# Designs tried in a protein design run: designed miniproteins, single chains. Part 112

Each design is a single chain, and the fold is of that chain. pLDDT is the mean over its residues in the fold that is shown.

## One batch from the design tools (miniprotein)

Design m3890
Fold by ESMFold2-Fast:
Structure m3890 (fold): chain A 81 residues (1-81)
Amino acid sequence: MTPLEKRAQELAAEASKIIGEILENEKDKEVLEKVKKLAKEMDELLRQFGESTDEEEREKLLKRMEEILKEMKKLLEESKK
């Protein structure tokens, strides 16, 4: 695997863990809908990353995935309050 492919897998794994934690503990419909939206965006970015042959495009997709992961982490933190 390239370093970028390894990073994409690490981001996907972390996102899956966070989604699982929110789904297990959260009952707020609005938070659940936000998580579902972010999960769909992450899946779409992973698909685009896998289809891309341009390293610059792949780096941009990884940065967007990192932004989505940060949003997921904020939702997880809010769900614990």
Scores: mean pLDDT 79

Design m3891
Fold by ESMFold2-Fast:
Structure m3891 (fold): chain A 94 residues (1-94)
Amino acid sequence: SAEEVLELVEEMEKLLEEFFEALMRGDRATALELLDRIKEIAEKIKEYLPELGEKILEIVERTKEAVENGAPLDEILKLLNELGRELRKIKELV
């Protein structure tokens, strides 16, 4: 399960990179589609790590709301930094 969790974290990091690129070019439709995929990975992480997975899922949902509501880029980047910190905690545990 540790290997499976690391694979999920790695997949989420790749999707977050694609999300950031879509966001930077103003492609909000692609950014939202990528967030839905990221949410599915967060739900899978929650099955292995309920507390950390719940925190990650909450940040992903807040990020989606921010994008949908046209929040400033700096607000979205703060959420991505928070998400990155939670993902680093998982890597340290497994």
Scores: mean pLDDT 88

Design m3892
Fold by ESMFold2-Fast:
Structure m3892 (fold): chain A 93 residues (1-93)
Amino acid sequence: MVTGGSPIMFEEVTPKPELLALLKSEGATKDTYTLIQVIHFLGKYVVDKGLLDPENPTIWHLEGTPLGEIFGVDSIDGNDIQGIVELILKNVQ
């Protein structure tokens, strides 16, 4: 579904209800978002919940969290934009 490249970052997606609820908890007010906007709210969520690794703050610790449950992963490298995009696209409708 993702072929890579900058244009996809501006494509609007509709998050599934579980992901949408998480985005709205961080101040999101819409039902559709660009991938850049979704990534922004995910980063805000991770900071607000204290999920950043203290030694490497690009690593998001998601084990036992609602976001980890939604994505089905224990951690994300915040520098792996492609991996984050793939996880988001599995959780949009």
Scores: mean pLDDT 79

Design m3893
Fold by ESMFold2-Fast:
Structure m3893 (fold): chain A 96 residues (1-96)
Amino acid sequence: EEEIVERIKKEIEDIRKANKDKPWIQLFVLTALKMEVEEWKKRKKFILDGKEYEISDETVEKILQLIDDEINRVRAEIKASEAMQKKLEELRKLLE
């Protein structure tokens, strides 16, 4: 079970690094990952390297929490970026 948690942590980090300047793409990919993990909860199984493994509700909830925490972080970054962009636009309009 720890192996799947570590794999999800690595996946989240890889999504962040690959899409550093594209927070909307990070949000899209993280949402798709969350949907996949919710399917594991329904099936009570996940597939890793072509083999099926059972997954506990506790492990699924732990993984979902990690994904939700990252989604919330990305949403906060989008909100902060939009606020900064608005301030920069206001400044530019005053100078032009």
Scores: mean pLDDT 78

Design m3894
Fold by ESMFold2-Fast:
Structure m3894 (fold): chain A 67 residues (1-67)
Amino acid sequence: ELSPDELFAAFEATVAAMKPRLTPEQQAEVDRIVAEARKKIAQSTDPEEKRRIVLEAGARISEILAS
C-alpha cells in the first residue's frame, strides 16, 4: 500500500507520462488540477485527507480524458 506522498508522486508521474498526448488546452487544465491538489496536500496534516485529494484530482483528470 502506498503512503499518501507516494500515491501523489505516482499520480504526478502518470500525469507527466500522458501529458504529451494531450491538447494544449487539456494540458493547461491538468496542470491547474495538479497545482490545486499539491497546494491542498501541503495544507493538510491528515493522511486520509491527502489520499482523498489525490483521488479527487485523478477523477477530474479522468473527466477531461473522457471528453
Scores: mean pLDDT 80

Design m3895
Fold by ESMFold2-Fast:
Structure m3895 (fold): chain A 68 residues (1-68)
Amino acid sequence: SEAMKLLEEGAKTGDPEIAAKGVELLMKESGNSEEDVKDAKEKVLSLSKEEASYAAKGALDSVKEVLG
């Protein structure tokens, strides 16, 4: 999944733009509205590098738990 690759990269680099793209794709794949996706993306883009890394890792771990 492209979302998974972006979340892995965001977790490693702490780049808020990469983390935001990963969250955007994950939320779109999960059937979220465009407004919800935009709001989440803007929130991630406002995070520090450390916070963005943590957010990407959390999203990645949540997907791994669901998939087994």
Scores: mean pLDDT 80

Design m3896
Fold by ESMFold2-Fast:
Structure m3896 (fold): chain A 67 residues (1-67)
Amino acid sequence: TTISQAAQQGRQYTNNAIQNVGDSSVFQQYVDQRDGYIDQIGQINQNAGDSFRQGSNDRISQVISQN
């Protein structure tokens, strides 16, 4: 949920940049730069996701096995 909200805000910032510039040619450059940032965030999230998955699986297994 929080990650989805951050992604939505990123889209709004991109849309605002288009409106402020009023130039679709500049938008292409911003899209490429944004995709680069998304890839970097993806790498960070993958590391966090791996830890979260392991923690979540352990927690679920404990709840199921102990009840």
Scores: mean pLDDT 62

Design m3897
Fold by ESMFold2-Fast:
Structure m3897 (fold): chain A 70 residues (1-70)
Amino acid sequence: SMEEIAKEWHELILKLLELPKEKQEEFLKKLKPYLDELTDIENDPSASEEEILEKYKEVVEKAKELLEEI
């Protein structure tokens, strides 16, 4: 659900804020392409709520992977 995704995103951001600024910048740079894809689908009037939800899940999962690699 979107609520579960929002909770995971919130917890991820809290972990990110505990990192040094340089690591935060590296994380955001690596995540940017995925955030751009999310923005594109959110601005597509033909996209279904399910397609948007799946893209949010993909972005959150990728963000978790990137955070563990930093």
Scores: mean pLDDT 83

Design m3898
Fold by ESMFold2-Fast:
Structure m3898 (fold): chain A 99 residues (1-99)
Amino acid sequence: MKEELQKRYDELVAKMRELMNKIADLLEKIGYKEFAEKVREAMKKPIDEAVSLGREALQEAAEKAPPEHSEILQQASDLFMEAVRLADEAKKLKEEIEK
């Protein structure tokens, strides 16, 4: 049972990192290489810190973005919301594994 929970945790973390990579790629495509790099560096951190740093990078990008980038930034935001959902599920599984 705990082995099955660990596998599920690893799968959720992998999916979260995949979504974060897609966010970084989208930011890089619209010229925000600096924010894309912040998102990629965030993926090297623990889940809580990764989510916090990723949110900060997206918020800064959105504040600087011209209207023509709004569609891609909305797509990045949607992917980030999914990554946060997976991160929350992973945290719950980690708590169950440590019991």
Scores: mean pLDDT 81

Design m3899
Fold by ESMFold2-Fast:
Structure m3899 (fold): chain A 60 residues (1-60)
Amino acid sequence: SKEEKLKEIFNEMKKKMEEIQKQVDALRAAGVPDDEIARFERQARIEVMKEMLKKLEEIK
């Protein structure tokens, strides 16, 4: 169903975002400045979201 497809897409996005979060946590633990981490995180998340948004828009 449409709801099942939406949940699948959201779950996929969440898994990819979790991978990015782990990298962010590692960078922070290594002493990388928060502003540099935020820039890295934003760039990485945009790449994931761009693909997911396209799939979401196709359903809606």
Scores: mean pLDDT 82

Design m3900
Fold by ESMFold2-Fast:
Structure m3900 (fold): chain A 79 residues (1-79)
Amino acid sequence: MSPAQKAAIAEAMAAAAPYLEKAREAYEAGDYETAAEYVRQAGEALAAALAAGGLDEEAARARAEGEAAEAYLRALAAA
């Protein structure tokens, strides 16, 4: 990867990290609805930062993975 691509990935991970940490805390507490909300925000932050860095494929994958994780957590909340 180019240095610019590595920087974009690092920025994207940093942008998503606070939301992923809050999602983990909510998940461990059994609050799956709150975990789903933070996973959605993490996926959006990650995808936006990757797209801003020109990593459109990675951004699309991050969005899809975030949506899948949100759906899974919402299903757990509804169980």
Scores: mean pLDDT 82

Design m3901
Fold by ESMFold2-Fast:
Structure m3901 (fold): chain A 81 residues (1-81)
Amino acid sequence: GEELVRAVDSPDVEVRVEAVRRAIESGDPELAARVLEKVAESPDERVLQEAAKAFAENLEKLNTPEVREAARKVVEKLEKL
């Protein structure tokens, strides 16, 4: 849980990507929403792309308003890069 949220702030891109993937694949909507919100603030195109992909692949597990709103912010950030 909290370890994955903290790992999204890592200076290592590979650590950030892995943290995002694990949080989203967990199927925990609260964890996924928190991680996606942090990612949406990131200027890193690769992390944003991986978050969008992982969310799309796990839609059935993560269909809550909070996750959908956080994912929308990730997509909007990608569109501005």
Scores: mean pLDDT 80

Design m3902
Fold by ESMFold2-Fast:
Structure m3902 (fold): chain A 108 residues (1-108)
Amino acid sequence: SMEERRKELLEKARDILLTALAVHRKLTPEQYDALKSAETEEELREKLREIGFPDEVIDAFVEALRNLEKKVEELKDKPYEEMRQELLSTASLEAQRILKLLDEIEKN
């Protein structure tokens, strides 16, 4: 179904954000799996805090996920390939923004 395809794209976009955090912070496989398995925003926030991410970064990450969900809804009537390209591009830009924020906080 179209809803299943949108869910798969959102999961791929989420994985782009999670992978960026994992690479930047040298997360263990266990930490990465814990973040990937988080089913609620609250659980995700708690897991990010346990790993040691600052609240500003956690807020930016959660906002990025909300922006991706909003983007999928905005693109729902567009061809699948256009939706895919715009969503994955948005995820990459959000990931870069979050990593820059992490670098700025860690240098202070």
Scores: mean pLDDT 84

Design m3903
Fold by ESMFold2-Fast:
Structure m3903 (fold): chain A 68 residues (1-68)
Amino acid sequence: SIEELEKKIEELAEESQRLAEELRRIMAEKGGPLSENPEAKELLEREIELSMEMIGLAVELQIEKKKS
């Protein structure tokens, strides 16, 4: 259970890191506000989704660790 949660968080964190790197690349190459770039907007939306899921899983992990 704890190991499964940690692995899932790690997988999501890796995806989040890749998206963050791509966002930095877009900023460097195209400039301007990210909200006006369709590629950047899509990546930002995905990043928010991943962040919310990771927060939920992290809370579950802490509950498991404290009650086991």
Scores: mean pLDDT 79

Design m3904
Fold by ESMFold2-Fast:
Structure m3904 (fold): chain A 64 residues (1-64)
Amino acid sequence: SRLDGVRAGLADVRAGAAAMEALVAEYKANPELYTETQQLFAELVLGGTRALAEHLERKAKELE
């Protein structure tokens, strides 16, 4: 169903957000090992991934 597809996508996006949170935490813990560009891209990807998760969560709720 559309709801099942949205829920599956939300689960994948949430897993991606968790992975990006771990990566951002690593960059902040060891900033001397990573470029500013790597840090900025990770922060931007995390922000976008979180926004997508929020959008899919709203869509899943609308389809219930």
Scores: mean pLDDT 86

Design m3905
Fold by ESMFold2-Fast:
Structure m3905 (fold): chain A 82 residues (1-82)
Amino acid sequence: MEEAVQRMEELVEELRAFFAEEGVSPETRRRAELLIHAALAEARAAGLPLEEVVRRLAELIAEIKEKVRNGEELVAPEPRTA
């Protein structure tokens, strides 16, 4: 599990660095945070193994990066519907 935890930390740091590099707005950063929190909460509530949680997080981060680079707007869940 040490490897999965380290990978999760690396993915989050990679996304933060990417946002700084691309000059992403505070609103876009907030939407990304909501998407990540919602995905992690859902995976944990479903009782998924940490490795599967990391896999889902990696996919979500890749999607966020691609959308930001393409100038696409991130759609975050409503604060009450996460």
Scores: mean pLDDT 75

Design m3906
Fold by ESMFold2-Fast:
Structure m3906 (fold): chain A 97 residues (1-97)
Amino acid sequence: MELSEEERKEAVARLREQLALAEEILAVLDNEPLAAQQAFLASRGYDPAAENLPKVREYVEFVKEAAERLLPPVEAGDMEKAEEIAREMEAELKAKE
């Protein structure tokens, strides 16, 4: 149940990329005026309508929490813990259907 060094490095890189992107979006939503928030979200392929901003925020906060929860066990090579967290998150997504 140990990741290879290459698999671990790739997984860590993906999670760090997701975390950085989520933090960037949240920083724009928290610190920039509405017009700048809308322009940034449109550039990322989101619907920039003001009424859609709370839904984008909720989704991005979920992605950030996911990356933060998965990053430590993946960096440690603890695949059992990473799989447990992933299953919990899949259950949360399924509950929204």
Scores: mean pLDDT 78

Design m3907
Fold by ESMFold2-Fast:
Structure m3907 (fold): chain A 99 residues (1-99)
Amino acid sequence: SMAAILERIAALEAELRERVEAGELNPVQQLQATRDGIIEAYSLLSGKSFDSEEEALAWLEENSHIPLAASAKRTLDSLPAAEKALQEKYGVSQAEIDA
């Protein structure tokens, strides 16, 4: 059910928030966890695997009446700029971000 999907996503977000508040994640790990969370949210909401960013963005746009889908699309759209900022600010490689 949609309620069960929303509950699962909320639990994943709460777990990530606790780890960030505990200081367990550096900026690269925070970006990776955010990306992983969006991929999981997409899979849970759509019932599809995250095989293509273009396909995922199209699905999230078509389903933007769901607040979590609209939020996930905004986050996914912002990831390339966030990755670039990490590379420029902290000197991390793309391979480190993708790990």
Scores: mean pLDDT 75

Design m3908
Fold by ESMFold2-Fast:
Structure m3908 (fold): chain A 73 residues (1-73)
Amino acid sequence: SMEELLAMAERALESDPDNLTALGLRGYALEQLGRYAEAAEDYARAIAIAEKQGINTPSLEKLKARLAELKAR
């Protein structure tokens, strides 16, 4: 379930707050549940964490595109 996915992502973030994959999964689950504002916040946080850690990957570019799409809605 999406609720279980959210809980698993939150647990991963408690163990490793800069787990970009977990933030992306939580945002995706929220988006699938129609919780677009919360999904956008999670994507923004994932981007902030990646920038804080100096991470610059194609996955980050995809997260930025997702966030832009939600903001344009």
Scores: mean pLDDT 79

Design m3909
Fold by ESMFold2-Fast:
Structure m3909 (fold): chain A 94 residues (1-94)
Amino acid sequence: MAAREAAILARLSSDSSLPEEVDNAFKVAFVHGLLNLPERAVEELRKVAEKLTAEDVHDIRSIGDVVTRMGMVESGEALKEYAKELEKEKNLTL
């Protein structure tokens, strides 16, 4: 397992007692991704789009890769395409 994959899983499994909108959106998007609900996964991230940093966009792409690898290809591809849209809109690079 790649170091970045381990870091993403740690972020998604963290006990969040704080109302961090971005971290909560990532956790909810990941659950919808695992349920193969691509529209719901992307919708959760769109709610916090203006707060997403370059690191957050890279993490969305990594979550998409994990979801694809777990067999939910439609959700994984939707998350990766959304990350690509955010990279273009925010002028960010990997």
Scores: mean pLDDT 74

Design m3910
Fold by ESMFold2-Fast:
Structure m3910 (fold): chain A 80 residues (1-80)
Amino acid sequence: SNEEIVQKFIDDIKKDPSLNDEQKQKLIDFLQTLLKEKKLTNPYTLYRSAVHYLKNGKLDPNISPIFLGIQQYAVSLLKS
């Protein structure tokens, strides 16, 4: 389920030593908001895009160009 996917991502976020507390909280809030609003489409790509953006301030060049819209959507939510 999407609830189980989000919980797994939250557990991974909490264990990630490369993320600071502010980045962890922003990611958790991002995922919980998408879950609540039923906007969690392609959850793995949304998660990867959000993590990369918070760490690097830019789009992930290793994500396929076909997912550009999903990356831009994730970034737009994190910039707000």
Scores: mean pLDDT 85

Design m3911
Fold by ESMFold2-Fast:
Order: structure tokens, then sequence, then C-alpha cells
Structure m3911 (fold): chain A 58 residues (1-58)
């Protein structure tokens, strides 16, 4: 998914060591969960609209 790949690229820009392949593997989910926790979002590891909006705002 282009949206997932965009999110992965933004996580890499924030210092996360994850692949940018458009696939939600364990590493990508762990990075998303950590990002969610830092931003006060539910840390479920799922890139919902709220999480994607927060990533796009960076």
Amino acid sequence: SAEIKEGQERLVQLGYDIPVDGVLGPAARAAIRDFQRLFGLPDDGVPGPETLAALRGR
C-alpha cells in the first residue's frame, strides 16, 4: 500500500530502523506502536486514520 510505504518512510525519517516495503511486518508494527505511545495515541500497532494523520503532520 502506498499509504503504508509513506508511513514507513516517515518512521525512518524519525529514526526507526524498519524496511520501507509497504508491508506491515513485526518491525513496522513495533515502530508504529512506539510512535503511537509517544504521541498519546492507543499503542495497538495499527495505522488507523489518526496515526496516519499524525505521521503526515511530520
Scores: mean pLDDT 76

Design m3912
Fold by ESMFold2-Fast:
Structure m3912 (fold): chain A 91 residues (1-91)
Amino acid sequence: DEKERLLKEIEELEKEYKDMLEFLKKTGAYEPFMSIPEVQELVKKFERSLEEARRIIENNGDLEKARKAIEEAREALRKLKEMIERLGLGE
């Protein structure tokens, strides 16, 4: 079921995002990282894209649009993780 698969992908991305934030909080890097303008824009893009995907799925909308929104969220999360690595904040 495509709808169930997409909902699972949303859940997995939310978990990865939460784990990333908890890691930053544990290392004391959360506030400095979240103060970076590019990070703030990527966070907004991630959150808005997942919300849009969930909204589309819940309203039995165009699942291809939901997939694209999930892809945009995944790309934003990838860029956030890349910034963590570039700043030496990764393990």
Scores: mean pLDDT 86

Design m3913
Fold by ESMFold2-Fast:
Structure m3913 (fold): chain A 73 residues (1-73)
Amino acid sequence: SDELLKKLQELREELLELRKKVDADPKNKKLQEEYLEAAREYYRTALEVWNVPEEEKERLIEEAVKALKKELE
């Protein structure tokens, strides 16, 4: 869907802006939470574009978000 691809691009831009804010204030837990939530939405949309089964989507999203959390610690 062209709409899904547009949403994916918009979410990617949002993630890049949030990452800049997190990097500028690395101890700000609220910004980290906002970044991780945006990342979850981005990954969910990306996996939907590639038509990944629902059961596998949730596992992959959880693994990706967990890896990002460790990077921020």
Scores: mean pLDDT 84

Design m3914
Fold by ESMFold2-Fast:
Structure m3914 (fold): chain A 90 residues (1-90)
Amino acid sequence: EDKKAGEGERYGIEAGKGILLKEKEEEAKESWEKAKEYFSTLGERGKELLEKMEKMLEGVKKMSEEKREEVLREAEEGLRLMKESAEKLG
């Protein structure tokens, strides 16, 4: 059950990244649908996690262009760091 919560959170985070990256809106939609699917199996816990993720995604969507650019830069830096870490494991 907790493993499904973790998967839902992962898909929710990927949805947030997709929205921030703008060009990844299709991936964001798919990731968010998967997050909802996992959260729906968790009852009350799933409802709480879904509400938290919905509020985070609404916050991202409501950002001004300037703040969105700032957060987008941070997300791009994070993606670069993850890519570098993956290459070091090779």
Scores: mean pLDDT 63

Design m3915
Fold by ESMFold2-Fast:
Structure m3915 (fold): chain A 100 residues (1-100)
Amino acid sequence: MLTPGEAAEQIVKPSPELKELLSKVGITKDYVTLGEILQAVIQLAGDLGLFEKDPSKANIVDVSDTPLGKLLGRDKFDLSNLEELLEAILKHVEILPKPK
């Protein structure tokens, strides 16, 4: 399995559904890193106003009833537990071998 540091540099091909969401934050290229996807998902959640307004829960993102939540199969995710978010993203990407 990829460590969080290795995952940030891993080149992947997003699914068509994930690519549509990434395009909303300006990511339109066919090949992206997992780190770019993770940052784009966080940016999209911010743009949609999905961060909890309670300062004690600022790390919680409510994605219920959003296209992002439907894609990830989750109602909420915790930014302090990026492994769970990364596992959800990995179900919607193709891991590519290093280019020849």
Scores: mean pLDDT 72

Design m3916
Fold by ESMFold2-Fast:
Structure m3916 (fold): chain A 73 residues (1-73)
Amino acid sequence: PIDEEAVTEALSLMSGSVSRLAGEREGFSPDVVARASELSGRYAEASSRGDKATAAALKAELDALIAQAKAAQ
C-alpha cells in the first residue's frame, strides 16, 4: 500500500536537495512511491538496531530510486 506520510519521511531522511522532491511526489509513479516507503521503513529498522552496513545499503538504494524518479520527471 502507498503511505504518503512514509514517502514524505523517506524523502526527508536524505535532507538537502532530495527534500524538495517531497513537494513533487504527485509526479511520481505509484510504484516509486511504494518502493520509497518500503526502503524508508527498512532503513529506520536497520538504523534502530545499529546495523550500519544494512542501513547504508538501504540508503544507497533509496538514493538511487529517488534519483531515477527525479530523472523521470
Scores: mean pLDDT 62

Design m3917
Fold by ESMFold2-Fast:
Structure m3917 (fold): chain A 84 residues (1-84)
Amino acid sequence: KEETLEAMKLAGDLASQGKVDEAIKRLEELYKEGKISKQAYEFAKGLIDALQFFRDLVTDPAAWARFQARSEELKAEEERKRKE
């Protein structure tokens, strides 16, 4: 669908600019206007939500530091179990 393609392109552009909330709201508006199907809206929203989660992990120093600490802990534990 032309409307679905346009909505995905616009949402992608907004998300790539860090405007994730605007991307989600634009998709909701397109769905309410009948320009995209519910399935297209749910799919695109899911992708944007996942991107927002990764953006917050990368741009929030506290969340990123905690993620790195846990990742290193798991790597060290696995290496220890394999060798010992």
Scores: mean pLDDT 66

Design m3918
Fold by ESMFold2-Fast:
Structure m3918 (fold): chain A 63 residues (1-63)
Amino acid sequence: GPLAARDAANAAKYGAAGDSAAASTAGHEMGLLGSPEGRKAAEYGAAGDAKAAAQYGRKGAEL
């Protein structure tokens, strides 16, 4: 839905900018909506891997 698409776009955007904390927050929101890609974005963002968080945010936006 629109909220999941917004959160996926935010995870990809913030992760690409190197903001792993913001990417993790967006991924967590996607995970609450049932997205396994969102859960991965949150996990990698929390670990400081902004690049991996962006990759999973982008995957969530494509699905």
Scores: mean pLDDT 75

Design m3919
Fold by ESMFold2-Fast:
Structure m3919 (fold): chain A 96 residues (1-96)
Amino acid sequence: SSLATSTNILKAMENGLKEAGYEVIDSVELEKGGLRGAAIKAKTPDGKEIIYAVVTENGRVVAAERIDLDTGKVTRTAPRSPEAAELLEELIKKLK
């Protein structure tokens, strides 16, 4: 059972977004094969919607993506593995 016992990725992301003035609308968390993924749908301070998704392995970010739902603009970190890419895509699809 899990090597990472103290850092809830979803809670960390939620706290960071709230501190930045974002409103959390929806969230999802998935774990697969040692990868932990979390995604949040949030409203920016100016009223626009985004999806922010992160996949970690052993406490390190291995994939990340931000989508601006108003413009369709995507900002992403290249996934470190096909498995990280697949989990990232699954998280984003659940919040669309």
Scores: mean pLDDT 80

Design m3920
Fold by ESMFold2-Fast:
Structure m3920 (fold): chain A 77 residues (1-77)
Amino acid sequence: PRPSKEEFKEAKEIVEKSTLEDIDKLNAAALQIKLMELLEEGADSEDILKVLEALKKQSPYPEAIEKMIEAVKKSEE
């Protein structure tokens, strides 16, 4: 089910306290927040790919996430 506003707020706080080493411990909402922050920051594609791979495992549409992964890999050359 969709996260509540409170769950989303808690997920955001977890993201702010977490490092990339904790990515596999983050829920779907926290992973989405982390992805947006990394994209806005201009983070390395390896970090973005790590978040996308975790999202793919939790996504109801893994094929859509896979296309995002391929786009990031192509931007790397």
Scores: mean pLDDT 68

Design m3921
Fold by ESMFold2-Fast:
Structure m3921 (fold): chain A 74 residues (1-74)
Amino acid sequence: HMKKLAETARNAARMYGIDKVDEAAKLAEEKGVSASYAILELTRDEVLKSLPPELQAEAQADFDRIIEELKKKE
């Protein structure tokens, strides 16, 4: 369910974008969106840049799915 996806997204963001967690939380408060959505948006680009091309497509598809699910509840 969405709560599980949001938690998974948060944990992934912590691993790949821990420095942006604070910034994402502030952005989420300002825009009235979920912190998970904000952190995923910031983290997605960083994760994609760090992966080899063959894994980027798979990771991007996973991020797109999670973001789509979060947007429904936003």
Scores: mean pLDDT 63

Design m3922
Fold by ESMFold2-Fast:
Structure m3922 (fold): chain A 67 residues (1-67)
Amino acid sequence: SKPLAVKALIELLKHPSPAVRQAALTLLPSLLTPETANTVKKALEPLLQDVDETVRNAAKSLLKLLD
């Protein structure tokens, strides 16, 4: 289900590999629903301070899309 897929992708946003976090950010937009949007917004907040610039930029873009 979409809620389970979103939860799995949110867990991948905590993965030690920047490439894995980037992949999760790429897949999240296709799974967004009104019910999951607030949970995703909260999960993206720490990524705005991520050590990887590409992850930070992807998180900013996704947050802008959710507004």
Scores: mean pLDDT 82

Design m3923
Fold by ESMFold2-Fast:
Structure m3923 (fold): chain A 110 residues (1-110)
Amino acid sequence: MSEKELLEEILRVANETGRRLVDLIRNNAPKSAMLKVVDDGVARMNEIISQIKNERFRKVAEWLRREFREVAIDSINNNASAEELARRLSRVLGLAHLKILAELIELEQE
């Protein structure tokens, strides 16, 4: 898989995991189910990160994994509403999208 495809895949995994977590909170699922979704998503992000050879791309992917996990775990532990989590995750994912776009633009100019 190309470096670009790996960055697109990690962003997709983060978006899917975030949406699933928001859905679980909306449905009053047990915290154990929420934590499992986060752990499974982070594990998949780690698999993608391990395949990234470009140092700058890997740093962006590691930043996304760290920020995503921090927001998700903090929200679960503090009983955040689905709306609050969705807003916090949308900020992380939006910034991740722009960071990835910036790195891809630099790659195309090199």
Scores: mean pLDDT 88

Design m3924
Fold by ESMFold2-Fast:
Structure m3924 (fold): chain A 83 residues (1-83)
Amino acid sequence: REEAARALAYLEAERLVEEEGVPRNEAVAAAEARVAALVEGLSDEEARALFEELAARPVSEEEWERLLAEARRLLPAARAFLA
C-alpha cells in the first residue's frame, strides 16, 4: 500500500538520479506523482499536473537525503509486499 508504493517509487527515483542523471527535482516529482496516482487514484491528467507542479520546485541536497532516508525506513513494507 502507501508505504510500499513510496519506498518503491523512491528506490526508482534514486536509480534515476544516480544511474541516469535525472535532476533531483524531476525524480522527486515523478516519485510523488506515482505514489499519489497509486494511493489516491489520480487520473493521468491529475498525475501529470502534480508532476509539473512538483518538478518546478528545487530540491536541496538535505531534502533529497531526508526523502531517501524516509523511504528507506519504509523498505520493510515494500519487501513484505513483494514477498
Scores: mean pLDDT 77

